# Designs tried in a protein design run: designed miniproteins, single chains, continued (3). Part 20

Each design is a single chain, and the fold is of that chain. pLDDT is the mean over its residues in the fold that is shown.

## One batch from the design tools (miniprotein)

Design m8712
Fold by ESMFold2-Fast:
Structure m8712 (fold): chain A 60 residues (1-60)
Amino acid sequence: SPFDEALAFLVRELADGRWIPLEELRSRFPDKAAFDQALAHLEALGAIERRPDGRVRAVP
């Protein structure tokens, strides 16, 4: 599903543990609704963290 593809995309892109601009990641994924849903899901699980400056990373 687009949601599962967005989850796989986010997990892969954030694997390095680096802070990445959210708008850069979002621009690279075609289905923005699926991206937003997958991001919210990972945030709810505590698997990723977000900074006020708009960057995200995987929780170490």
Scores: mean pLDDT 88

Design m8713
Fold by ESMFold2-Fast:
Structure m8713 (fold): chain A 61 residues (1-61)
Amino acid sequence: MAEAEALLARGREAYRAGRYEEALALYQRALALYRAAGDESGVAEAENNLLAVYSALGLTP
């Protein structure tokens, strides 16, 4: 798997396990890599996963 895809997969595993802070860090790293690569689809997926984590943590902007 490409590094960004691996980080996204690890983040989803952390999220499912209730490790939201770990999922947040992994999704942020994946997002940065997708942005650097110009992968709009990957950026959207990482952003959607980040929103789910923020919602679970009760975080505000």
Scores: mean pLDDT 80

Design m8714
Fold by ESMFold2-Fast:
Structure m8714 (fold): chain A 75 residues (1-75)
Amino acid sequence: GLEEAERRGQAAMDLRNLPLTAEQEALLREALAANDGTNESVGLAVRDLLERLAADPDMARALALRLALAVVNSG
């Protein structure tokens, strides 16, 4: 319900506040530069990030979420 949505929102905020390294910032910028704003392009970029960060799944999820949010906000 609403409380589950609030907890999910809090988790998303926690992921947004996770400090990125210069390498992770570079990966996010690369993914955004390759993105054309389509849902298909976002999906491919997310998969690429997950594959590159397979050794760190929590960080991969954080970057994937940030990428999706950045694409939505950039319109």
Scores: mean pLDDT 59

Design m8715
Fold by ESMFold2-Fast:
Structure m8715 (fold): chain A 84 residues (1-84)
Amino acid sequence: MINQYQNIDISNSSDSQINNATNTALNSGLNGNIVLIQNPDGTSQSYGPGIDDSNQGSQDILSLAMGNSSDGHTLSITIITSIS
């Protein structure tokens, strides 16, 4: 089994680019992939299988992405996909 990783750095991205990256991450999580959001303070959040409230998850990811990017902080999104 091979794990595929996609890292998206949104620190210098426009609002539309942040929204597109966030939607890609959310769709991956909804499709059963694990999504990791890495914050500039070294903390992280994960989304994936078992998300009951996708709208709440969407708002949380978007708020983190917008806040960290607009305030000049680095935020990255890592999508972990397991492929056979």
Scores: mean pLDDT 52

Design m8716
Fold by ESMFold2-Fast:
Structure m8716 (fold): chain A 98 residues (1-98)
Amino acid sequence: EPIERVKELIEKIDAEIERLKAEGPDSQGRIIALGVKRTVLENILKLLEEGYEMTDRQMELLETATVGELFALQIAIKEGWEVPESAAALADEVVRRM
């Protein structure tokens, strides 16, 4: 399930990037941001394929998380950290543990 959900999100981002490219030059900043988000999701996918697990809470955060929150989620998955009540709290916890 987690692997399938991450793959679906990557496909949705790829479709959105292609849509934005068709809309013209004013979309460049959004394309860059989506490209970074895609890279973090690919890193999460690789961890899942290597046998790391995601909790149900971590899976819920995938759809709504900012790029920074996805970086925090990637670290939490690799280190086996508990997910706080929100993606923002997860990002704060990662910074605290640095």
Scores: mean pLDDT 74

Design m8717
Fold by ESMFold2-Fast:
Structure m8717 (fold): chain A 56 residues (1-56)
Amino acid sequence: SEEDLERAERLGALGVILAQQGRLAEARAYFDEALALATDPEAIARLRKAQAEAGV
């Protein structure tokens, strides 16, 4: 749904911020939750790329 996509994108953005703060375990948890909500292939690809660039 659109709501799940929006939530996934927000969780991914928070994951990036947490990783930038060195809070890597929390960043991983946020990316994992975002990926669990994302069903759109483009959103999944963006989240995977962001997660890789964040080093988590």
Scores: mean pLDDT 86

Design m8718
Fold by ESMFold2-Fast:
Structure m8718 (fold): chain A 66 residues (1-66)
Amino acid sequence: MKSAEQFRKLAEEAKKEGKELLARQLRVVAAAIENGDIGELDDAQLAAVVAAIERNAEVEREREAK
């Protein structure tokens, strides 16, 4: 499954950078695609989902930093 493989690679890269929250969210999406809960995404949809996850992870990180 192309989309799931892409999210798994991005999760590994995020983990290596110490971005554990982002890595966890990316792994959850990959698992959902593998389980059939989310259909295959085209390149534009995949990029949009990744950008949304990255933005949400950064916003949560900023809210934690008081």
Scores: mean pLDDT 74

Design m8719
Fold by ESMFold2-Fast:
Structure m8719 (fold): chain A 92 residues (1-92)
Amino acid sequence: MVQFSAPTLVSVQPGGSARLTNSFSGGAPKAVYWYQQKPGQPPVLVASISNGKTTVLEHPGRFTISVSGTTATLQMNSLRAEDNAVYYLKAE
């Protein structure tokens, strides 16, 4: 079954960091997709883990993702004004 996290608003302090986590019911997810959505814009895929492959599509030097057990994490470093957005993930 596809699971989504609750949308989380990230308010940026320039140069700061943010860490978003989500815990899954039913065990470790097979695939995780992190999305960034700005008002009036479609969601943009930021990063994914699927079939053991980790891909960071947006800001690969500043964003990292991981899955540990039932918890997925998006770590955002060196925050910039452009990072102000709603973030959420989709798990399969």
Scores: mean pLDDT 78

Design m8720
Fold by ESMFold2-Fast:
Structure m8720 (fold): chain A 50 residues (1-50)
Amino acid sequence: MFPTDPDKVRELAKELKKQGVKEVTLDGTVLDLYSHIKELESEGIKVKTL
């Protein structure tokens, strides 16, 4: 499952940005999906949901 800890989500977003990742796909069953989308998009990463 995707991390539900806000600090881990933020760290993941920063790491993905550092690696040049521009888009990620998240499962719609992810807990706190909307918060995860916000953190990823704030770092410039586009989110697609299944």
Scores: mean pLDDT 70

Design m8721
Fold by ESMFold2-Fast:
Structure m8721 (fold): chain A 78 residues (1-78)
Amino acid sequence: MAKEKAAELLRKAAEVLAEAGRRAEEALAQGDEERAREVLREALEEARRLAEEAKALGGYTEQAEKMIADAEAALAAL
């Protein structure tokens, strides 16, 4: 069912962002701000793509749109 697949994509996007956050903190702790920015940028682009796929499937349109908007805002701030 498309709704279950949309939920799976949004969950995967959230996991990607959570892992990237941890990796970015590690990079910053080692003084590597450039690496932290790179890790976050890659994860935000992947999360946005997954959320766009979820939006296309329907079921969780509002959640997907919020994740896309949040990712775009974060990317613009990098």
Scores: mean pLDDT 83

Design m8722
Fold by ESMFold2-Fast:
Structure m8722 (fold): chain A 57 residues (1-57)
Amino acid sequence: SAVEAVEDAVAAWIASQDVVDPQAAIDRFVALLEERVRAGELAREEADRLIAAARAP
């Protein structure tokens, strides 16, 4: 479901915080969300909101 896809993406983002490059972690998170949108598991609008939140200060 879309909710589960969002939860998985958030969990992956949190796990990726151990990387030495924060920009690489953000890029990985964005790529994951784009893949979920392509698979039909996440709405584009919802993915855009999550990406904006991840990039927010």
Scores: mean pLDDT 72

Design m8723
Fold by ESMFold2-Fast:
Structure m8723 (fold): chain A 89 residues (1-89)
Amino acid sequence: MSREELLLEAEAGIHAIQAAVYDNLAKRYEKQGKFDEAAKWYEEAAKHYERSAELLERSGTPQGRRDAENFRKAAEEYKKKAEELKKKS
């Protein structure tokens, strides 16, 4: 693995961790009935999973491509969840 590949995967990992933190925060607000706040954090989680996927795709590794697909699916799920919560507000 090159230095460039390692840096891309490291940055992708940071974004994936941040997405998980935002997902946890969104779920906490959703449980409190704060649907607008929950939607905002689900949108932030989606953005970070999309960024992680982009970086993993750029790394060019087979594992990175597989992880990128999973993160893009997670991002779409969170975008859908945010839209559903906005309709409840």
Scores: mean pLDDT 85

Design m8724
Fold by ESMFold2-Fast:
Structure m8724 (fold): chain A 67 residues (1-67)
Amino acid sequence: MKDRKYYLARILYLLYEGKFEEALEELDRMIEEGVEPDREDAEELLKAAELSGAEEVKKRVEELLEK
């Protein structure tokens, strides 16, 4: 629970700072650790990626929603 919220907050921060590669790395780390965003978390990440122009992060999150 807190681990998921930690990753979500960190990824959002990195997206707003324009650090898209670091945001993508944190997303990948979250998945590797077995922490999956739920639909609501994924919607927050998609909105932040769209607003920030982080196309790679947006694509990765969209792939997670297809599962």
Scores: mean pLDDT 77

Design m8725
Fold by ESMFold2-Fast:
Structure m8725 (fold): chain A 88 residues (1-88)
Amino acid sequence: SELEKKLKEMIEKTRAEINARIDAADLTPEQKAFLKEVADNLIKQLENTAKLLIEKGYPEEEAMKVIEEESQNALKVVDDEIALLKSR
């Protein structure tokens, strides 16, 4: 469906942005590997939420808002973890 495609595109943009932030950060390879595992789990959660919203027949506007909010939260989690690792 077009909604499934839109939600997938939103999630992939979020994944790319998270990975770009991790790759640009002045962190050790081990810290970057840790953050990429955190990112993978956050993205998997977004994918599971999107699947559920589609399965339950949520309206497009509501489904997109949910994924947008979860995407913003995922980015914030990654930014906060980068800041914490840099401060040690």
Scores: mean pLDDT 89

Design m8726
Fold by ESMFold2-Fast:
Structure m8726 (fold): chain A 85 residues (1-85)
Amino acid sequence: YLAELRALLEEARARGLRIAELAARAALAAAEAAAAGDFFAAEVDLGIAEIHLGLAKRLGDEEAVALAERAIALAEEAIAAAKAA
């Protein structure tokens, strides 16, 4: 999950997708917090990623929406995996 989230963050940066970059950064932070056992920080950072997804949807940026949705899905999987460990 962390390697895929880092790849999405770098893709967003390389493509100049600023809102997707913010969403991917928050999703990565959520996954890193979950891996450290900080589930409160993980849920806060996941919520921040969802706020940026909402902004991308409002602006009609379909590329940012697609990347942000994928980043959030990976962070949700990372949180679930960390809770199961």
Scores: mean pLDDT 88

Design m8727
Fold by ESMFold2-Fast:
Structure m8727 (fold): chain A 83 residues (1-83)
Amino acid sequence: SELKEELKKILNEAKEEVKKYALENNPSLEDLIALGISIVNEKVLKLSKEKNLSPEETERLTSLAALQAYIESLQLYEELKKK
């Protein structure tokens, strides 16, 4: 679906921003998670406004994006520890 592709784009862009921050600042896992969730929340809210999504659809999309950002932050942290 179009929303699925837009969400993938948001998650990928957030992942790149979080990775850049992590390489420069050596943050804790908690800080990395908080940053990732913050970035995806902002991007999802913009998408919801552009697509005129209902409050229920916006909440569902935000929750799913936050969960995926959490998973991506865990994976990134593990990758950084291996080097």
Scores: mean pLDDT 83

Design m8728
Fold by ESMFold2-Fast:
Structure m8728 (fold): chain A 66 residues (1-66)
Amino acid sequence: MNAVTLATEVALALIKQGERDLGLRAYRVLMSLSEEEAERLGKQLLDAVRNGDIERARELVEEAER
């Protein structure tokens, strides 16, 4: 629930992993999407970060920035 909460959790998770730039980019992308799209992408990003798959998180952010 709430794209803002999900975007914040994703950004903080990436920043805690040392990926400050990627975390800020993920936040901006998620905040620019519709609530439905932000929830789908945010869940994928959070899953990738929790699994330690930072490269997958980067790929997802870069694809969404296109």
Scores: mean pLDDT 83

Design m8729
Fold by ESMFold2-Fast:
Structure m8729 (fold): chain A 92 residues (1-92)
Amino acid sequence: MDKEIQELEARYRELVAKIEASEKVSIKEIAEAIIVQLKGLALKAEKAGDEETAELAREAAEELEEALKSGDEEAIQKAIEEGSRRAEEAAG
């Protein structure tokens, strides 16, 4: 495996563990975990020659990053739902 993919997978596991250990989970923490997961999936798909899946994962990560930058909680929630769905599709 590429070091970049391994680093993203490790970061995702750390974020998930932090979320699971927290009494209060912020939408920002959930969004950051999904962004890292999507970026890792995009790299895996690209290396596998699945350009379509790689593009969808990259777009979802970018949309979620923009939603976070906007500070609009409703937009962030929507982007989280869409990003999670695309991550599940890309991983399956």
Scores: mean pLDDT 77

Design m8730
Fold by ESMFold2-Fast:
Formats: C-alpha cells, sequence, structure tokens
Structure m8730 (fold): chain A 99 residues (1-99)
C-alpha cells in the first residue's frame, strides 16, 4: 500500500533520524518542506506509517498520515496551514509514485 506521512516541528537532526528509520522499513521517498517539515512517502503498512507519526509526536512535532490520498490520522498540534501544506505535498508524492 502507498502511504504518506507528513511531519512538522522537528529539528533537521530529528528529521534525518526519522528519514533513516523509514528507509530501514522499505523504499521511501522523502520531500523536505522548508527547515522544519518533511513528507515520507512509500510502500509501508498503515501500522508503520502510524509508528513514524508517533515518533514525530514523541519529539514534540506533529504529523498527518495519508493512505491513497485520504487523511487517516492527525497527531499533535498542527496549524490549518501546516496541515494543508503537508496534505498537499503528501498527495502530490502519492500521485507521482502511483503513475
Amino acid sequence: MLVSVGITGLTPAQMDELAAQAAELGDVEVRYLGDDSMVITGRLSIKQAIELAAKALERGGGAVVLVDGEVVDVMGDLSDAQLAALVAEGRAALAALAA
């Protein structure tokens, strides 16, 4: 299944750590949005996507999980603008991988 995890509110070092952990789970693509946000997209289980989102929350960040372009979970305090940006990028990444 193709899933996307949008993450915000992390340091660059924390983002690099999560990107490395996601790469250990499978073939993932990472897109960086400015200096504090990223989108991890790939062939992961929903459970693995939720676990990555939970790791972002544990680090004081926020996360959104998309499956087939649909929002299935939102964790932490995200502004409407942050949520919209992460969802838009996640949908773009999912569409690119599904082509």
Scores: mean pLDDT 84

Design m8731
Fold by ESMFold2-Fast:
Structure m8731 (fold): chain A 59 residues (1-59)
Amino acid sequence: MKVEETFELPAEDEAEAATLRELAKREVAQKYGVPVENVTVEEEREEGDTLTLVLVAEL
């Protein structure tokens, strides 16, 4: 079973984007009770100061 979560996060630079990506992966892993390694970044977009992440977890 596959679940998808979308995040829109404020990120001004690459270091902040990397930190927010790891936090979002951990959040999805915790929410669905799966290891963080089971959470995949399907899409990543940066528009201005907004980072959009589409994360997928296989259950």
Scores: mean pLDDT 80

Design m8732
Fold by ESMFold2-Fast:
Structure m8732 (fold): chain A 63 residues (1-63)
Amino acid sequence: SLEEEIRKLEERIEELDRRIEELRAQRAAETDPQKRLEIGIEEGMLGIERGILNIELENLKKK
């Protein structure tokens, strides 16, 4: 149902937010520039994924 789809998207976005916060903390603690870059790339990719899911959520709420 529409309500189930919305709930699943909201749960996935919340999970991504937790993962992004965890990666930000790891990156802030990392002293190796190469490892910081790798963590930053992962953080960026999850941020893009979160953005896409948020657009999908907004579109579902307009239906």
Scores: mean pLDDT 87

Design m8733
Fold by ESMFold2-Fast:
Structure m8733 (fold): chain A 69 residues (1-69)
Amino acid sequence: MESLSPEELREKALEHIRLAMEARARGDLAAAAEHLRLAAEYYKLTGDPKDEEVAELLEKEAEALRKLA
């Protein structure tokens, strides 16, 4: 299977963070939580410890939003 580079994975994560912010601005907390969860998954796939730290923060934010949805 084709694999994405770490830079491509970070780019996809940032796109999902942007989509999460747009969803939250619309009051769609469920969609915002899902986008943050996907961003966290992309950061984890890079294998970089710094990206794993970011992923943990994104997962906690997603859980908080999901509880409010």
Scores: mean pLDDT 84

Design m8734
Fold by ESMFold2-Fast:
Parts: structure tokens; C-alpha cells; sequence
Structure m8734 (fold): chain A 74 residues (1-74)
């Protein structure tokens, strides 16, 4: 399922950015969207929606919690 894979990739990338920098910028969201679209084949507009959704969700975590979540994906 390309949409499910796109959502998982967007969340993983957002967690990685947030755990290292403590914030996700609009530039980071654009970069995540571009990579997700390229890797999964979902349309850019959909990838951007998923990247923003992931950024909003991971921003609710502390950087320590984000690092923990990223650790679970390994």
C-alpha cells in the first residue's frame, strides 16, 4: 500500500528531524514531502499533507520521546 508506506516514511523522517533538532521547519516538511513522493510514487500534494500530519504529530512529543519512538523503529 503506497499510501501506508508514505505515511510511515513521513513519520520516520519527521521523528528523525525532530529528535536531532527539537523542531521541524516548513523547509523540513517540504524536504520530507519531496523524498516521500519520490520513494513511494504518491502525488506531491498528498506527500505534503502526510509530511505536515507527521510533523504535527511528532511535535506533540518531547525530543526525548521522539528519540524513543525512533529507537522502536530499529
Amino acid sequence: DPLERARELARTMALNVFSHHGEITEEDIEAIASLVAQLTGVPREKALELAREAAEEVSKLSPEEATKELGRLN
Scores: mean pLDDT 80

Design m8735
Fold by ESMFold2-Fast:
Structure m8735 (fold): chain A 71 residues (1-71)
Amino acid sequence: SDETYKSAEKVVKNYVRDRLTAQGVPQEEIDKAVEEVERAAREARREQGDDLDAFLQELGRRVGEVLARYA
């Protein structure tokens, strides 16, 4: 269901926000990273349709690329 995908997006957004906050990343950069996660989730949902496992793997890959910029 759409609710399942939105719940996954929310969990990932919260993870990214908490992780970057703990690293001392400025709020402006955190907001940009969260927006990129929202775009990644939207594109993964569009590309993978109702394949939840494929959606989660693609979202994880894209989020990993976002977080790599702050490593």
Scores: mean pLDDT 86

Design m8736
Fold by ESMFold2-Fast:
Structure m8736 (fold): chain A 66 residues (1-66)
Amino acid sequence: MMSELVLQAEAYFLAGAAFKAAGDLEGAIEYYEKAVELAEKALKEGDERAKGILEAAKKAIEEAKK
């Protein structure tokens, strides 16, 4: 099963995606940054399943900053 940190990271990532879909790039970036923090904590604890969320959130932040 995913760790609680991975589940939280996924929830923040989905919230960021919803803000992006609504056209709120500033809100999207804020939630993607929270997803990055939680995914990095999960990876530090050894949960490699957080890698996908971390990479997706980092890419989404870069795209939103363009």
Scores: mean pLDDT 81

Design m8737
Fold by ESMFold2-Fast:
Structure m8737 (fold): chain A 73 residues (1-73)
Amino acid sequence: KKEEEVKKKKEEILKKALEIIKLNKENSEEAGKKVAELRKKYGDAAAEITIAAASGSEEVAKEKAEEIGKKLL
């Protein structure tokens, strides 16, 4: 149960981070709004993932999502 909840949160955060990376290339204002939504729902750690992902590759987003998953365990 707890592992399943962590997995779902990691997947949701990663999915949103990847969407924000893509949006940041097209419309940085919309990307900023999505970062604010993630921060509100999951706290500062989720926003940090998104900001890091916007500056790096999808691999950076995956690494940060794994870090949050470990903290939730």
Scores: mean pLDDT 69

Design m8738
Fold by ESMFold2-Fast:
Structure m8738 (fold): chain A 65 residues (1-65)
Amino acid sequence: VTVVVPKEYADEVEKLIKEKGGKILSRKEFKNLVAIRAEVPEDAIPEIKKLAEEKGGRVFVHEHH
């Protein structure tokens, strides 16, 4: 998955991913946003998505479209 969140919440999202047994693959910082690419258990996706959306971010799940 790819999680895009405001810079101030990036560490909180990364912590949740790690707590759920996920692995951080890459982290790219922009002016006001951070894009975190991670490999996460499928069961963890809804919780990560909820946190990211509550912080004004978005989660992109792998999709073939």
Scores: mean pLDDT 77

Design m8739
Fold by ESMFold2-Fast:
Structure m8739 (fold): chain A 64 residues (1-64)
Amino acid sequence: AAEHQARAQELLAKDPNSPEGLYHAALALREAGDLEGARDVFRYVAEAHPDTPWGREARALLEA
């Protein structure tokens, strides 16, 4: 579904460093079948924003 990509575009247009926006971008890549790109974005969110809910969820998804 295009929902995660649309949410990512909305959030990142308002705040390009939004951990929520970056998290949704990674989910959109995963849904599109770009597992490598999704992993790279999840890693970035987990490392750059570890104290946010999205950073913690990104780390959990990398270990699943």
Scores: mean pLDDT 81

Design m8740
Fold by ESMFold2-Fast:
Structure m8740 (fold): chain A 100 residues (1-100)
Amino acid sequence: MEEAEKLLEEGKKYYENGDYDKAIELFQRAVELAEKEDPKSPLAAEAYLNLGRAYFDKGEYEKAIEWYRKALDLFDPNSIEEAVRAIEAATLLAIARSKL
């Protein structure tokens, strides 16, 4: 999990600088590592959400939708912190669908 968290942090830096291709590469590696450890972990959900955002900002809306759906399926709506993230992911998913 530590390696996946580091990849997420590095990917976020590239994403913030508008380098979506490098962000996607790092987020995909984070997804692979998080899924190997525990595919239902909060870390996996976070990796899915970040990967979806990078695809969205790159204009790949169909891929963004797939990753937002995966993130949503993992967030616990009965947790206040995770309910906020679920609302965020659902909002981003609705916006991505509106682009198709």
Scores: mean pLDDT 81

Design m8741
Fold by ESMFold2-Fast:
Structure m8741 (fold): chain A 62 residues (1-62)
Amino acid sequence: MEKAERAARAAAGLGPRMAAALAGGASYHDGNDFEKAAEEAARAAGVDRELAERGARQGSKL
């Protein structure tokens, strides 16, 4: 998928808008809300949910 390649670079690179969306997901790392926040972040950033979850996990370390 060409957009998966774009999403992988965005999630790994954490561009400004992507970092903001994924940081929002990290705020819900209290159980079941995390996956829903990651889905919303993926929709907002236009990336796949799986890649958004990875980025959110990295952002949560902040």
Scores: mean pLDDT 51

Design m8742
Fold by ESMFold2-Fast:
Structure m8742 (fold): chain A 70 residues (1-70)
Amino acid sequence: SVMDITIEMFRMLADTVEQLLELKRQKKAAEAAGDQKAVAEYEKKIEEVLKEHKERHAELMKKLEELEAK
């Protein structure tokens, strides 16, 4: 149902935010330590999390469109 997909979207957003906050904390710790290699690795992981979120959002939107197809 539309409601079930909406709930899945909110759960996905909550998970993505939690992952991004953790990666941001780790990146700040690496910056404080002067570890530029670790900073670059965390930036890459943040980009991957955002890409996966975009792909999952697109999949859920497709399911929503299929439910609204008349």
Scores: mean pLDDT 85

Design m8743
Fold by ESMFold2-Fast:
Structure m8743 (fold): chain A 88 residues (1-88)
Amino acid sequence: MKTPLGRRIIEAAARVALLQMRLNVLEKAGELSPEQAREIRELLERAQELVNEAERAYKEGDEERARELVERAEELIRRAEELLRRAE
């Protein structure tokens, strides 16, 4: 069953925040190369922008736009999660 759109946006925002914390911990521990840290940071920054746009679209009643934006954010989040998992 598909998660309600509002919950997907909240969950995406929470996942970005957790991944930003993980990135900071691994970067400070020296477990990431500068290239890896930069790629993950760029993915998370883009995901955060998409989540913010999705929340705005959702509040404005544009559920289709919000869905497209959150789906794009979720793809970037999955990529960032995979890169961080490989570094651990």
Scores: mean pLDDT 85

Design m8744
Fold by ESMFold2-Fast:
Structure m8744 (fold): chain A 83 residues (1-83)
Amino acid sequence: LREEAERLAEEAERLALEGRRLAEEGRYEEAAELYERAAELAEEAARLYAELGTEEDRELAEGLRRSAEALRKQAEALRKKAE
């Protein structure tokens, strides 16, 4: 469970970094897709951390949920630019 949460969080971070790179290159639609995927993985990681039940894990889950919200907002903004 913890290892799964860690892998999902790491993958989310990797996708967010690649999305930022694509956005810098003006590839807004592709960047938005990566940000949305990163948000999905961050939310799944947050769910698993919450299930672990320690105070530290709940704080990690909260941070990941906030990151997912930020990523979704960035994806929405990028899609508007792609139009």
Scores: mean pLDDT 85

Design m8745
Fold by ESMFold2-Fast:
Structure m8745 (fold): chain A 83 residues (1-83)
Amino acid sequence: SLAEEAIRLGEEALKLAMEAIKLAKTNEVLNRAIGAALQGIGAIFLGELAEKKGDEELAREALRTGREALKAAKEALEEAKKS
C-alpha cells in the first residue's frame, strides 16, 4: 500500500540520516541530518496513522513526506561524507 511504502521510505531515511548525524563534522551538516531524521519519523507516523484509519489522502501525504525525507537524508549523508 501507499502507507506501507511511506513507512519503508521513512525508515530508510531515518537510517541514512542517523549515519549522517554520526559522520557530521559541522553544526550545519548536523542540523540538516537531524531535519532529515525528523522528516523520516514523520513519514513513519503518518503512514502508520493512514493504515489505522484507512485514509488514502493521508497515505499520499505520508508517501510524499517519505520521499522528501529520503532525498534530504541522502543529501545530508553525501555532505557528511565529504568532510
Scores: mean pLDDT 89

Design m8746
Fold by ESMFold2-Fast:
Structure m8746 (fold): chain A 67 residues (1-67)
Amino acid sequence: EEEKEKKKKELLKLIGEILRIIGDILELERELEKETDPERKEELEKEIEELEKKREELLKKLKEIKI
């Protein structure tokens, strides 16, 4: 049971982090839609891309956890 509880806690932590990143991406995408400065648009797109890569890494870790 202790091992299952540890894995559940790790799973919930990863899920929470993934959801937070998704929220950040959505917020940046909303800012990108309203942005008119091409330089700022490029910066926002790059930040979104970095967060998407981090989300993929966390999703891979999530798939490796079995409960």
Scores: mean pLDDT 81

Design m8747
Fold by ESMFold2-Fast:
Structure m8747 (fold): chain A 55 residues (1-55)
Amino acid sequence: SMDQLKALEIGKEVGKQDLSPEEAERQAYKKAREEGLSDENAEIAGLVAGLLVIQ
């Protein structure tokens, strides 16, 4: 869905920043919620961001 694509995009943008995994998850979740995404899709954005900063 479009909301899932938006969650991935937010996660990727936050995940390339110099943040801890925990901070990246929090920031991506917050941004996704501010952009009107559901809790479920905001969690996806957080997971993507956290995973990217670990790698």
Scores: mean pLDDT 84

Design m8748
Fold by ESMFold2-Fast:
Structure m8748 (fold): chain A 58 residues (1-58)
Amino acid sequence: MEEEIADRIVEAAVLAAKEFGYTPEQAAAIVRHVGKELGLSPELIDRAAAETAARVAA
């Protein structure tokens, strides 16, 4: 369940970065902020942020 929420945050951040020109670091920062506010585990937040940065950088 938490993994599904993390996946949705990643997709939203990647889409926003593509549309608005955010850097990989900016997109990852958004994921970290949102994940903390939603109470996701630090492990999930780190994984989601890293995935977001990698997908934006590609």
Scores: mean pLDDT 83

Design m8749
Fold by ESMFold2-Fast:
Structure m8749 (fold): chain A 71 residues (1-71)
Amino acid sequence: SANAEEARRLLEEAIRALQAGDVERALRLVKEAQKLAPEVAGELNKAIEALRAGDVATALSALREALERLE
């Protein structure tokens, strides 16, 4: 669906933001993706919790898992 394609784009941008150290941008993008792709809400909630805890590695893992589920 168009919503799933846009969510995938936002999550790929969020991963790039995290790799660049921009946690604030990544959180914004993940929250936008949650509105478009409720089917991956569990993975995205895990990513948000990890980012709040400062655990970038777990957040990246959760975002990649969400991308796999959107295909």
Scores: mean pLDDT 87

